# Designed miniproteins, single chains, continued (5), part 105

Each design is a single chain, and the fold is of that chain. pLDDT is the mean over its residues in the fold that is shown.

## One batch from the design tools (miniprotein)

Design m19647
Fold by ESMFold2-Fast:
Structure m19647 (fold): chain A 71 residues (1-71)
Amino acid sequence: SAEELVAEGEAVLDQLRARLEKLLADDPELAAQANAHIDALLAKFRKLADEGKLEELEAMIRAARELLAEL
């Protein structure tokens, strides 16, 4: 469902946020920019779910998982 996909996306973004905060511990300005970008992605996930664009949402969640795996 759309709600389940948003919850999955939120969990992936939370993991990405935690990993980036660890990697950027010595760069608070870049860490703040990364957090702002993740907040924007979460808003985009919710918008895609609300608009019924579930295939695009799934693709974005997959891209976020791939990024997390490369870190």
Scores: mean pLDDT 87

Design m19648
Fold by ESMFold2-Fast:
Structure m19648 (fold): chain A 92 residues (1-92)
Amino acid sequence: DLKKLLERYHEVGEQLREATKNQAPQEEIQKLLEELRKLEEEIANSKVSSEEFTLALAEVLLDEELGPLAREALARTLRELGHYDLADRIAR
């Protein structure tokens, strides 16, 4: 379920932002970064229709509350899937 992957990606991204803000141990930060990377790979490898992807992405990103790292990673995935204009908008 692409929507659940994108929601989890957003959740882990927020956890990473909060952990960094609270100066959490490097081990905890590394674990969150590894989870983000795994989710990026799962999203990039998802074989969903462009309509399903666009709908799921729109629902997750409506409020634009993604941290910089999550924006960069999601923009990279969007570019890999051929959604260049949307990727540029997310990356800013």
Scores: mean pLDDT 68

Design m19649
Fold by ESMFold2-Fast:
Order: structure tokens, then sequence, then C-alpha cells
Structure m19649 (fold): chain A 63 residues (1-63)
């Protein structure tokens, strides 16, 4: 379920204290829907400053 996977990623980011904009939410939803995990990982690292380990943890939530 794409919605469940998306919500888990959003909850993970909010738990880390990241304040998401509407644009962030829209972009994250598209990346999860497209299953473009390489781009999702890079987006999380570049836009939110996550480490490789933290980004991989977020990706695991989409499995």
Amino acid sequence: NVGEKFLKVVEFLVKKGIKLTVEDIEKLLKLVEEEDYAKLKEYLKTEFGLSDEEAEEALELTK
C-alpha cells in the first residue's frame, strides 16, 4: 500500500523534527509512488540533511 509506505516515511521525518512543506509532501509522495528509491534516498539526504544510514532506514519503511 503506497499510502501506508508514504505515511511511514512522513512519520519518520516528523519524528526527527523535520518540518515538511506541502511541496515536500507532494515530492515524497511521487517518489514513493514511482518506487524510485535511489532518487528518494538522494532527496532525503540533500533536502533534509539525512545521513546515508538515516536515508537507508527511511527506505526500509517503503518495503
Scores: mean pLDDT 83

Design m19650
Fold by ESMFold2-Fast:
Structure m19650 (fold): chain A 78 residues (1-78)
Amino acid sequence: AKSYEEFAEGLLKFLQSFGRRVPDSFLLELLDGRKVRVIVEKVDEKISDEEQIKRITELIKEAAEKGEEELRIEFSIT
């Protein structure tokens, strides 16, 4: 990915490829090569792709900048 936003778009598409079978957690390698644990909170509410991408982008950027080891992402399964 060329940016955190493109990375977040790719991650959302990856999660969507599983549908309701999306894993509850996984290890994600950030653009700097650091690994973080992603916790996926499956929500039965419609959240727009644009809104999810924006939130994921901010979370990834914060994890990279603050040295966070865990990301919690709300993922719409609707």
Scores: mean pLDDT 78

Design m19651
Fold by ESMFold2-Fast:
Structure m19651 (fold): chain A 83 residues (1-83)
Amino acid sequence: SPKDELLELLEQLGEEVAKVLSPENYAIFQEILEETKEELRKAETDEEIVAVVEAMKARLAAALSQEDFQLVLRIWQALVEQS
């Protein structure tokens, strides 16, 4: 399902981001990622799925440095384009 494919992409995002962030910043990222995966599992509509992804981006932008946030966005974009 599209939800299962997105959950797989989020898992891959976690693995790739672990290679580029410090352990301290990765811990912050991982908390947001795990909350996002839980909210995504509860989402029932395409609108709710979009809202969950946008909330993740907003939380990451608020919690991470601009440099780290841009690293995460570039990895996310690359994974989406390869899917």
Scores: mean pLDDT 86

Design m19652
Fold by ESMFold2-Fast:
Structure m19652 (fold): chain A 66 residues (1-66)
Amino acid sequence: MEKRLKANEKLREMSRRQVAPEEIKRTLVEEGLLTEEQAEVIIDTAEALRKIGDEIDAELAKRRAL
């Protein structure tokens, strides 16, 4: 549990720094916080959420243009 919390904190920090998802995955695996499979799932989920966020932002921009 503690390792996953630390991994999530590091993921958020590196995402704020605009670090590429592949580098975040590699760093989390190398530091022993996650297995490669766990890091892959988390990165895939984060990318899916980012895409949804981009779609929401685009929709809000359209509404503001009204």
Scores: mean pLDDT 71

Design m19653
Fold by ESMFold2-Fast:
Structure m19653 (fold): chain A 94 residues (1-94)
Amino acid sequence: MSFQEILDQIRNSTDIDQIKDLVDQALKDPSLSVEQKKEIIQTAVDTALKQGDIDGALEIAKHALKVAEDKEVILFAIGQILRLIGLQIDKELA
């Protein structure tokens, strides 16, 4: 599957498990660059957030951290997890 096809499938998905599977495929694809892998994670997290699913977005980011092999991709996934925890705290305090 091409990078653009994975992005389009993520953007059109309403199923968190399907988004996680697409992220898994992308992060394990050696033909994708570090920047493309980071864009996949960002798009997947943002797709869940647009649906109002902070818990689903966090599950996606945690899955990305688990399967990522590149240091920059790992650090990016950690950054997304921290951002999402902050959003979850803000929601609980509001």
Scores: mean pLDDT 85

Design m19654
Fold by ESMFold2-Fast:
Structure m19654 (fold): chain A 82 residues (1-82)
Amino acid sequence: SSLTDAEVFARMAGPDGLVTEEDFISYLTEVEKLSEEAARELFKFFDLDGDGKISEAEFRQAIFEALTNEALSKRYIAIVGK
């Protein structure tokens, strides 16, 4: 079944409403069947502020930018294709 961006975020987020790198890697390797390397690179892609955690606002912004910005879209595709 197709999940919304908010549902995907909610499945990864801890009690503080933030996604850690460990939560993100676990979700992507177990659910999306990505490699750990691809999951780590995607975390860096979504962690816009470089603070080591992803907020729901940052997650939604990164998805919007990946869909609307050609350079970021190409980077995203290159990462998930590993």
Scores: mean pLDDT 73

Design m19655
Fold by ESMFold2-Fast:
Structure m19655 (fold): chain A 84 residues (1-84)
Amino acid sequence: TLNEQLIQQVNATLSKLEELYKKSKDEELKKKALEAIKELQSVYQDINLNSNILSGEQRQQIFNDSLQKAEELIKEIEKELKEK
């Protein structure tokens, strides 16, 4: 249940970043979106590889921190798109 909610959140965030990537005609904004996607995917992979040393609570905290960072980037990109 908690894992399902986190996966849904990650998928929603990735979908939003992909939407922003497709909407943007600016190469700099596209780069920011791609970097955010890669960062979020990298964090997911790292947590999965270290599942034997990290507690469930530690993994959840790392996910929450990475999701918050991605959400902040989404807001930044959306703001720049709206100002155009």
Scores: mean pLDDT 72

Design m19656
Fold by ESMFold2-Fast:
Structure m19656 (fold): chain A 83 residues (1-83)
Amino acid sequence: MIPKEKLETAIRAADRVIVATVGELSPEILEKIRKLARGKPVIVVHGETLEEALQKARELARPGDVIIVADKEKILEAFFVLE
């Protein structure tokens, strides 16, 4: 799990939040992400694998977005889209 400060800083700096997840994301973690986004768009992308979910997220992403990688109730990674 990434540090909470790093996650908050990444979301606050981003234009949009894209969540790449395998299976159904828990309502609690989704609400936490939406709260940190403070009204910014939050798009949830599902895949059968993390690789598929990431591919779909990258296809939707724009420079200035953040992609969050999640597994059920855990946030594994967050990174800015620079391309």
Scores: mean pLDDT 77

Design m19657
Fold by ESMFold2-Fast:
Formats: C-alpha cells, structure tokens, sequence
Structure m19657 (fold): chain A 79 residues (1-79)
C-alpha cells in the first residue's frame, strides 16, 4: 500500500525527529517550527493548484502531519 507508506513517512518522520530530541527542548522547538512552516506552505501551494484528487490528498496529508506535530509538542511540553 503505497499511500499508507507515504502517510507513515510523511507524518512519522517529523514526529520521530522531535521525539529523538526530547531531552533538548530548544532543538525540538526548532524542528517543530521548521516542519510546521513547511507543511503550511505546502497546503497553500496545493490550495492554489488545480482541483484534483491529488490536491485533496496533499492537503489532507499535510493537515494530518501538522496535527501530529502539534499534538506531539503539546504532550512533550506537559511532561
């Protein structure tokens, strides 16, 4: 399942990187800010593009990634 593999790579990659830096709050914040900005930019680019199943997929995938990053950062800050 190529789409599931892409979802895992795209969402889990940034989350794993943040978690690897759990002992360094400054580095976690840096990684999270960089990834959130990148995902927001990709959503804006997709929204300006032609309406297609691929566009819908890209918007959804990036929104899921943003949510995962934000939830991970909130949980790690509460610890």
Amino acid sequence: DELEKLKEEFVKGPVEEIKKNKENPEKMEEIAKKELKKREELIKLAEKGEDSPFREFMIKLNKEAIKAIEETMEELKKE
Scores: mean pLDDT 78

Design m19658
Fold by ESMFold2-Fast:
Structure m19658 (fold): chain A 78 residues (1-78)
Amino acid sequence: MLSSKTSDEELTRLSRAIARLHQALRSGDEEALEEARKEIAKLVKEIGEENVRTMARVAALGTGRPEIVEEVEKAIKE
């Protein structure tokens, strides 16, 4: 579950980064994909891997795209 200490702004930033990741995957835009992965990596350091993984799963369920979880895991592991 998401931490009660995660701010609305941090959740909004994470949601936008994952949405950009999804759009980059759909369009095949390698530059946009790399930018989205860098933003997700920054958020991992700010709010932790567990919260980032939870949001990735929520986004994958909401979009029907399990590939979002795979790309987020790559950003975490680098």
Scores: mean pLDDT 76

Design m19659
Fold by ESMFold2-Fast:
Structure m19659 (fold): chain A 87 residues (1-87)
Amino acid sequence: MEKFVETFRKTLEETVARLKALTDEAQALLELDITEGLYRIAISVAKLAGDPELVAALEEEWQRFVRSLLPWAAGFPALAARLEELL
């Protein structure tokens, strides 16, 4: 469990670094959509495994990821709106 959450958190942290290096909003939206897809798969796997603690941990990491991007995304209105939908 912990190693899975740690790997997921690291993947999100790497995604934040990549997103903040981008100047193209369309590319940032695509990266965000891909990352949301990965999150949905992780949650589905955790639910199928019957592990509510893992589900909660993944949800916390996702909320942290989205919230960490909101101040940066203030310059990109479509991206900011998408991030609010993902909370």
Scores: mean pLDDT 81

Design m19660
Fold by ESMFold2-Fast:
Structure m19660 (fold): chain A 96 residues (1-96)
Amino acid sequence: MESIETFIEILKDLLANPELIPSVLPRRFSDEALEYAKSKSEELYELLLELQKLADELGIQYTGEISAEELETILSMHPEHLREVYELRKELALKA
């Protein structure tokens, strides 16, 4: 089952709450991952670019890169599981 719509909703929530970015997405998407995203959904690609631009503007330090294979794995996760992982990371971020 593809979780593209669920991931898009998560990205929109991160754009509204950019303080969560370092805790939820501590790694930058690689150029290959961005091209993979574009091949799956133009909306997903645009949101990932907006998040990375916002993170750069906020001076967020990335710990590494997310590969195209890792992004494919994320998008292949069950929507409920992807949402649960996001909510857990969000709760941990809010605890500081």
Scores: mean pLDDT 80

Design m19661
Fold by ESMFold2-Fast:
Structure m19661 (fold): chain A 55 residues (1-55)
Amino acid sequence: SMDARWLREELERLLREGRVTFGGPMDAEQVVEALRAGEEHLEARPEAVEEVMRM
């Protein structure tokens, strides 16, 4: 879907900019909600990032 593509592209941008801290508490649902809310920094579990990238 277009929503899933946008979420992946935004997450890729934050990863490229070093704005994702690994080992944080956020699961995939929380990562998605933070991206939709326009958050510029994520504290995510590595598994959460992988799940969103597979959307």
Scores: mean pLDDT 83

Design m19662
Fold by ESMFold2-Fast:
Structure m19662 (fold): chain A 97 residues (1-97)
Amino acid sequence: MKVKIRIEAIEVGMSEEEAEKKARLVADQLRELAQLLGLENVEIETKIERIDKNTIKVEIEILAEGTPEQLKQLARAAEALAKTVFQEVKVEVEEAA
C-alpha cells in the first residue's frame, strides 16, 4: 500500500531560518523512523512558504510504501513529532496511486 502523509504547520513569529531547521529535524527523524519500521520507497520533501510578514507555512510531505499497520504507525509518529516541534499542525493521509 502506498500513502502520502502531508504535514502542514502554521507558525507566527518564527523566522524562515528557524522554520527550515525545524522542518529538516522533523524530516530527518521521520526518515530514520521509516527505516526502523521497514518501510519501502520512502521520500520526504520539505517546503517553507511565507504567508505574510509574521506568518510562515511549513509543509512536509512523506511518500511511503508498506503495510497498513506500518503506515499507520508512521502517520501517528509524524503527527506527534510535528505537534512537539510546531504550534499549529494539520496532518492528512491519502492513498497514493
Scores: mean pLDDT 84

Design m19663
Fold by ESMFold2-Fast:
Structure m19663 (fold): chain A 84 residues (1-84)
Amino acid sequence: MIEEGKRKYEEAVKRLAEAYAAQLLAGGTDEESARLGGELLAKDTVEGKESGLLVPQTEEQKKLAEEAKKAAKEAKKIIEEAKK
């Protein structure tokens, strides 16, 4: 269902955004900029865009990024199938 896919997509993006925000905060960015930057980087990652802003990544962040990409791809597939 479209709502199911939308929810999974939002959860995947949120989880990845939190991981990126934590890295930016640890790097000396302020909390608000880290949050906004994390959201932007998460969306760019699941859309397949290169941000160039987040290197190096921890193993945990790489794992979350791959899981988020897979979840976002499956969620988009569910949404598109539901629209047909």
Scores: mean pLDDT 68

Design m19664
Fold by ESMFold2-Fast:
Structure m19664 (fold): chain A 85 residues (1-85)
Amino acid sequence: MKLYKPDELLRKLLEEAGVTKDVYTEGEILRAVRDYIARHGLLDPEDPRIVDARGTLLGELLGRDKFDIGSDELFEAIEKHTEEV
């Protein structure tokens, strides 16, 4: 199983999602990001498949305001903010 060390920006987002670890699996990162989305109410009320991350740490990390919540595309963007250990 691959382990990932988050950079400072991803670490800050994960802390706001309520998790504080040194290394994470892909599944743990995706779960924490989904928890962040839920805790901050970032799902678009007109289409709950769309995340509106505008003005959030998640939007800053992804470099875009809106995206599909689908896990594969989400992790590809997040992985750029991790170091495999």
Scores: mean pLDDT 77

Design m19665
Fold by ESMFold2-Fast:
Order: sequence, then structure tokens, then C-alpha cells
Structure m19665 (fold): chain A 110 residues (1-110)
Amino acid sequence: MKKIHIPKTTTTRNEPGNPDTGAVTAVVLLGLSHGEELRKLVAEFGRAMANGDVEKAREYLKKLLDELVKRGEITPEGAASLRAALDTPGATGTLTFKEDKDVVPANDLE
């Protein structure tokens, strides 16, 4: 899967509360591939990040995780690990997806 490289250019170092960029990117890609409801949530998350509102961005990201778990796109354990990583500055969570079925409509070809 091709990851979107979001440049981690923060003017501040040692800033608590920055989410894991790799994990955030994976969740955003899942949200964009699912449907309009999750795409709207991704847009709100992006807006919060653009405004520098890290706390609000975390809340939207956690809502995305809850929706992805509810829809079976990721495991509850994976979502819990990512939430823990978001609450710990500089922590790297292990993100495990059940399968990337939602991002490949061509699954019918397999």
C-alpha cells in the first residue's frame, strides 16, 4: 500500500501531544476509502490539524477509529493500541488491519 508522506515539519521540538503521523495517515486512508460519513470525519480531522488544534484532531481521529471498528475495518485491539499511542507523546503504536478490503474494489478479481 502506498503511504502518503505527510512532512513532519513542526516548528517546535519536544512538543507533547503530536499524533503518530504514520498511524494517522493509515486511518485517514481507510476513512477516505470507506464512504461519505468517514470522509466527512477525515475532513474535520484535517481542518483541526490545519488549525493546529491537536486535541480536536485527536478527538476526530478517535471517532474515526470507533467507526472503523464498528464497520469491521480494523480490530478493537488495533484501535485501542492506536488510541494509547495518541495519548502518549512520541509513542509508536502497532496498527494492525484485518485486511485492506475497503481500499481495493477489485477484490472481485481475486
Scores: mean pLDDT 56

Design m19666
Fold by ESMFold2-Fast:
Structure m19666 (fold): chain A 94 residues (1-94)
Amino acid sequence: VKLSEEQKIKLQFLLDGLIRELSAWLREQGVAQADIDAFASELRALRKEALAGAPISEILKKLEAVMKKHGVPEDVIELVLASVRDIFEYVAEE
């Protein structure tokens, strides 16, 4: 899907917000800063792929794998995947 410049700005803003919220949540759970930094780096790489037009299904699959690798609980993974899906749908309609 070819995103407009406005859609790319919205997508980047919303995904950056989600990365910040997840990083803050992991810090509250007592996760080491080095592990949080590694997790955030992997999420920023996925954001770059999404902005380059990668299919949402591939982004969601990679995101789930990254979250599982970093020990995120399954219930939180489901909420994050739903949030990312909603973000993409919102941006695609605007």
Scores: mean pLDDT 80

Design m19667
Fold by ESMFold2-Fast:
Structure m19667 (fold): chain A 70 residues (1-70)
Amino acid sequence: SEEDKKKLEERIKKAEEQARSGAQATVDLLYERAPHLTPEERARVAAGVQGAADFFVEYLRSGGEEELKK
């Protein structure tokens, strides 16, 4: 069971890293594919994407607990 817990934690950690990397890749893609948006509009969308990734990472760490770090 200790090995099972470790493997689960590894998967969660990998998912967290992928969520963060995915957010950055999405932001990069946004800048490439939506050059017609204003810089302010792109920044707002980028902030939303990054915020969603942060929330997802927090959710994974807490195991679905309804509490933010701070």
Scores: mean pLDDT 73

Design m19668
Fold by ESMFold2-Fast:
Structure m19668 (fold): chain A 64 residues (1-64)
Amino acid sequence: SVEEIRRRAERLLEELDREPAMRPSVDALRTILDEAADDEETLRELLEVLERWVRELERVRAAR
């Protein structure tokens, strides 16, 4: 559902926001989330981007 996608996206945005260098990108993505509202296609695309970025961040952190 749209509501579940939005909750998932919010959690991933919170994870990315923990990295200071990511904050400008997080702000831009949060604007996209707000503007997408009930557009499930845009929300799914945003979720895929966020999941990819979080996985990449986790991989980089694990390598340290």
Scores: mean pLDDT 78

Design m19669
Fold by ESMFold2-Fast:
Structure m19669 (fold): chain A 89 residues (1-89)
Amino acid sequence: TLRVEYLQTVTMAADGTVTVVLDRALPGEPVRLILMDKSGNVLAEVDVTQSGNTYTATARFSPDLVAEIRERLGETGPPEVDAYLVIRD
């Protein structure tokens, strides 16, 4: 069964990159990372890559998509997205 767990809020880099690093044991198999806005709209889904005991997921947003995300999140501070981990039990 697949389940979705809130992981963390991440600040988007100026080039549209969002990187999430997990350096801990996970309950089940991580299959996807979902990035959402504060209203629960899905902005991106990315694969999780394993290197040793570390899991990394990177999303790269086009300039037009970055502008859309900024508009959706508002103009206060750097663009932030909520990261959710999809785990297979």
Scores: mean pLDDT 72

Design m19670
Fold by ESMFold2-Fast:
Structure m19670 (fold): chain A 92 residues (1-92)
Amino acid sequence: AEENVEKAEQALKEGKFDEAIKYAREALKSDDPEVQLRALDILAEVAMKGDKETIDKAIEVAREALGHSDPEVQRRAIAVLLLAVGKKLELE
């Protein structure tokens, strides 16, 4: 839901990555593709800023989004996964 995206965006601004991931995951349960895309954008920023453990959590949630029927949501989820894996490799 939109409320969950707003909570995820606030948590991201505060550096609370676990909360941002939690609310983004709830937002992905929305039937609104715009809400789902915003949630994936939050996961991408979390992957860019987080540690290895945080990136692993973001990967898990982005993989769930691959099951969505909307092609733009699937494309964004793939982009988030590629970004997250790339960042994780840089931290090794």
Scores: mean pLDDT 83

Design m19671
Fold by ESMFold2-Fast:
Structure m19671 (fold): chain A 68 residues (1-68)
Amino acid sequence: SRMDQIVEMLLTFAETVSPEQLRAILRYIASQLPKEEALAVLERVIEREKNPEHRAVVEEVKRELEAE
């Protein structure tokens, strides 16, 4: 599915970029999706991300989006 492809892309990207770059791409992708779909993508990334630093960045972006 589109969601599964986006989740896999974000998990892979997190391994190759800085936390700052990861935050930027997460914010960009969230801005391109309906809020409900963006929240679902971020939640799936949190569930599958094993690196606690990367997970913290995703959780931060999810909290920002929830506050909108």
Scores: mean pLDDT 84

Design m19672
Fold by ESMFold2-Fast:
Structure m19672 (fold): chain A 90 residues (1-90)
Amino acid sequence: KVKEIVERAKEEIRKIVSDPEVAEGLIASLEAGARALEENPEKREEFREQLERELRLAEEELARETDPKEREALEGAIVALRALIEIAEL
């Protein structure tokens, strides 16, 4: 289940983020976050609350961002954060 969520999010990030270095950086963060959630099940609620706060901040930044490259990075980060929240809810 976790692997399916991660693989789907990786595909979405690669479609959104045109810069491959930025895409791979976001994917690395996603994979690290998924690992942390799997290794620390007792902290899933804490992690979920933190991820939800980070998602709100990223959405607010995206709403005001005008640089196309920064917008792609924020959209990719939002995909990663949504995937991590989905994993935290398992």
Scores: mean pLDDT 86

Design m19673
Fold by ESMFold2-Fast:
Structure m19673 (fold): chain A 99 residues (1-99)
Amino acid sequence: SEEELNKALKELIEKIEKAKSKLTNPLLIKLADQIIQAIEEKDGLGVGVSAGLMRMVAYLEKPTEEERKAIDEIIEAADLAEKLLTNPEEQKKILEELK
């Protein structure tokens, strides 16, 4: 349902915000904020683009172990949000897993 989707997206935003608190790189922080904004706007394409840019920046910047774990958590949440917003079949499956 729309309400279950909105709840799942809010929980993913919360996870991203918590992981974002471990980031020190201003560009990675900005990309995390862009992912959050895209989720709030229900822009699945925007989520995917910003997550892809975050992967690229992480590869180039070689972050600390703690920051890398935070990036992985953000990317995982972003990938779930993108699927929830862009793939109706995956949406049902993911919502059942998140309960």
Scores: mean pLDDT 86

Design m19674
Fold by ESMFold2-Fast:
Structure m19674 (fold): chain A 83 residues (1-83)
Amino acid sequence: SLIDEIIKEMPVDELAEEIQKILPSVDYETARKIAEIIKEKGLDNVTPEELAKEAGVDVDTAREIKLAINGIAARKAYEKLKE
């Protein structure tokens, strides 16, 4: 999807920083680990349960982070499409 392509193009550190801006309670190391997982597997290919297990967060936090990443990628897509 366009969202997954944009996520793959984002540097891990940029995605991690953007996650923290939306969810300040998530520490940088956790955000970075999640960014790496999502970049490798794709946002739509990782369940909240899988993400929670791999990143060491609860499933509800994983759902919130997935929603945040979708919003980050959608914003980046919009920026690329503007004149």
Scores: mean pLDDT 83

Design m19675
Fold by ESMFold2-Fast:
Structure m19675 (fold): chain A 71 residues (1-71)
Amino acid sequence: SEDEVDAEIAAFEAEFDARMAATTNPEAKARLTAVRLEFYRRLSAAKTNEEKRAVVAEARARVDAILAEDA
């Protein structure tokens, strides 16, 4: 449902904020900020719940990849 997708988006936003706060590398922070900006841009263009879920999944994968390079 839309309420469930909105909850998933909110959960990702909270997770992102926590990961950003835990990140100390300025280059990693800049890359994470770029992921966040692209996330909202894509989310505003998404028309279906499935498209919104795909945007969340793609953003999460990119965050994980950036943090793996920082580790």
Scores: mean pLDDT 86

Design m19676
Fold by ESMFold2-Fast:
Structure m19676 (fold): chain A 69 residues (1-69)
Amino acid sequence: SLHPNIQRAIDLLNKWAAADNLPPLNITLDPTVQEQILSKAGEHPILIAMALGELIGKKGLSENITITT
């Protein structure tokens, strides 16, 4: 399952996507990737959202995004 702060960050990303008339993102993260993001960004949903956005940009945009170590 997703950490609550990561879920809040995904909800924020999807709110931004909706404002730009983009489909919602379905993001799957390994527990290890979740821990790495949280250790770097802390508890700040905006910083977590920025970190997720950077990873998504490097992976490429798709309806279903899976990020693994």
Scores: mean pLDDT 73

Design m19677
Fold by ESMFold2-Fast:
Order: structure tokens, then sequence, then C-alpha cells
Structure m19677 (fold): chain A 86 residues (1-86)
């Protein structure tokens, strides 16, 4: 799937991104695309996204970064809820 490849590329870019705001934006973009993936693919990517959020949390220093972290955490919560129902 082209979406699976795009998510993989976004997560790879996020892992290498040194700017916290840009890293957060890449994580949110990946999470948004993951909402269109089947539950099995979401289950494969979700732990990788959670690891990236943990790393971002260590670098958060301002309100903009906090907002991005909060949005990503909410999207992860939605995806986990979908996985539990399926």
Amino acid sequence: SSLVKEVEELLEKARKEKDPVKQGELIIRALTLMMHLPPQEVAHFLPKVEALLDELEKRVRNLEEDILLGVAALQIGVLRTVLRKE
C-alpha cells in the first residue's frame, strides 16, 4: 500500500528530525494517515509512534510543542480505541 510506505517515510523523517516542532508535525501527519489504514497496520506502527512521542516529550520546551504532543496523544488514543473494538 502506498499509504503504508508514506507512513513509514514520515516516521523515518520524524526519527531523524532535530527540530521538536517539525518532529511533532511529522508525527501528527503520520497519525492522520494511520486513521485510513487497516487495524493490523495501525498495530504495527503504533508502538513506533509512541516511542517517537516519548522522545519528543523529553525535548518539549514551549506551548507550541506541548500542543503538538497533546494532539498526537489524542490521535493515538482514538487509534487504540478502534483497535480494541476490532
Scores: mean pLDDT 80

Design m19678
Fold by ESMFold2-Fast:
Structure m19678 (fold): chain A 86 residues (1-86)
Amino acid sequence: DFAGRTLSAEAQARFQALLEELRNTKDREKLVAIMREMGALLRENRVDEATYFQLLLQAAEAVAHATGKEAELQEQLKKVEELLAK
């Protein structure tokens, strides 16, 4: 498991817990708070690019599922591509 090799066991468990919270929340403020915490956890653990993209895709899928917005996932992917172009 590439993520398990990049993140500590505790950090990986925390990320997974946040991902499940993200899937189950319908509150926009809570969604934003969870996303910020996920971002901070990834930054603190300096995950490599491949692991970072895999985790971002999992987070984006969870948000799309929680909000019922598959179109939002496409927009998030476009934003990631735009950031990579810089």
Scores: mean pLDDT 65

Design m19679
Fold by ESMFold2-Fast:
Structure m19679 (fold): chain A 96 residues (1-96)
Amino acid sequence: GGSARVARLAAESAREGARLAKEGKNLEGSLMGGSGATAGGMAYTSARNGGGGERTAEGARRTARGASEASVAAEKGDAEGAEEGAEEAERGAEEA
């Protein structure tokens, strides 16, 4: 469904954020992770309001949280933390 697809795009943004953080592009990595967190949050809201089901909503929420963690870690120059956030976002998108 649409919410699951948006959660996947959010996870892709989190992954790009982690990649940029690994390259030392901490600001760009943080912005990509933040974009993923926003998209994941929108997917969560859409799943809740549009009847996308509890599992899709929980997956999208997990994606938003992982993307947010990747964004914060990237801003701090923590490439490992950004990778962990991206992995969490990807797991959330698979559950959605």
Scores: mean pLDDT 86

Design m19680
Fold by ESMFold2-Fast:
Structure m19680 (fold): chain A 82 residues (1-82)
Amino acid sequence: ATGTYAATATGGPLAGRRFTVTVTQTYPSGIAAVTVTDEATGATSDGLLALGSATEGRLRFLGGPYEGQQATLAFAAPVDAS
């Protein structure tokens, strides 16, 4: 599903940071194209999100200030991936 979700990084170099994640495209394998905004800085990056569950995913930053970084995300509400 597409939408905007609040998430907190729980692992990797960005652990403890809060993000707004906008899902722009979903794929059958549970991978989504996303735009991610860091709530502390307002910086925006494109990324790929792999959902492990409705409330957890792994994010890879594809550009912007966080290019090459990865985060494990916990979502404040379930991501509708069905």
Scores: mean pLDDT 77

Design m19681
Fold by ESMFold2-Fast:
Structure m19681 (fold): chain A 93 residues (1-93)
Amino acid sequence: ELEEIKKKAREALENKDIKALGEEFKKLLPLEAEKQKKEFGLSDEEVELIREVAEEAIDLQVESGGPLTDEQVDELERLYRERKAELERKRAE
């Protein structure tokens, strides 16, 4: 299932089928969130943050009609780190 979803997502990306790409990426979000939680010992809040950033990435690809640029990826990573830092700050009472 995961391998099939990744294959279809890659094919959609190569074909610039933004609708199919968005649909396949959304199927990956719950699986990726669960994997990240196990691999990095993330909290539920951190997992939700990753899902939110991933959804923003999908929306950007749909709007642009193609893959994300390196600059857009860097901006999404910056947004993630900023929000993660705020979550860590709120934990430190």
Scores: mean pLDDT 70

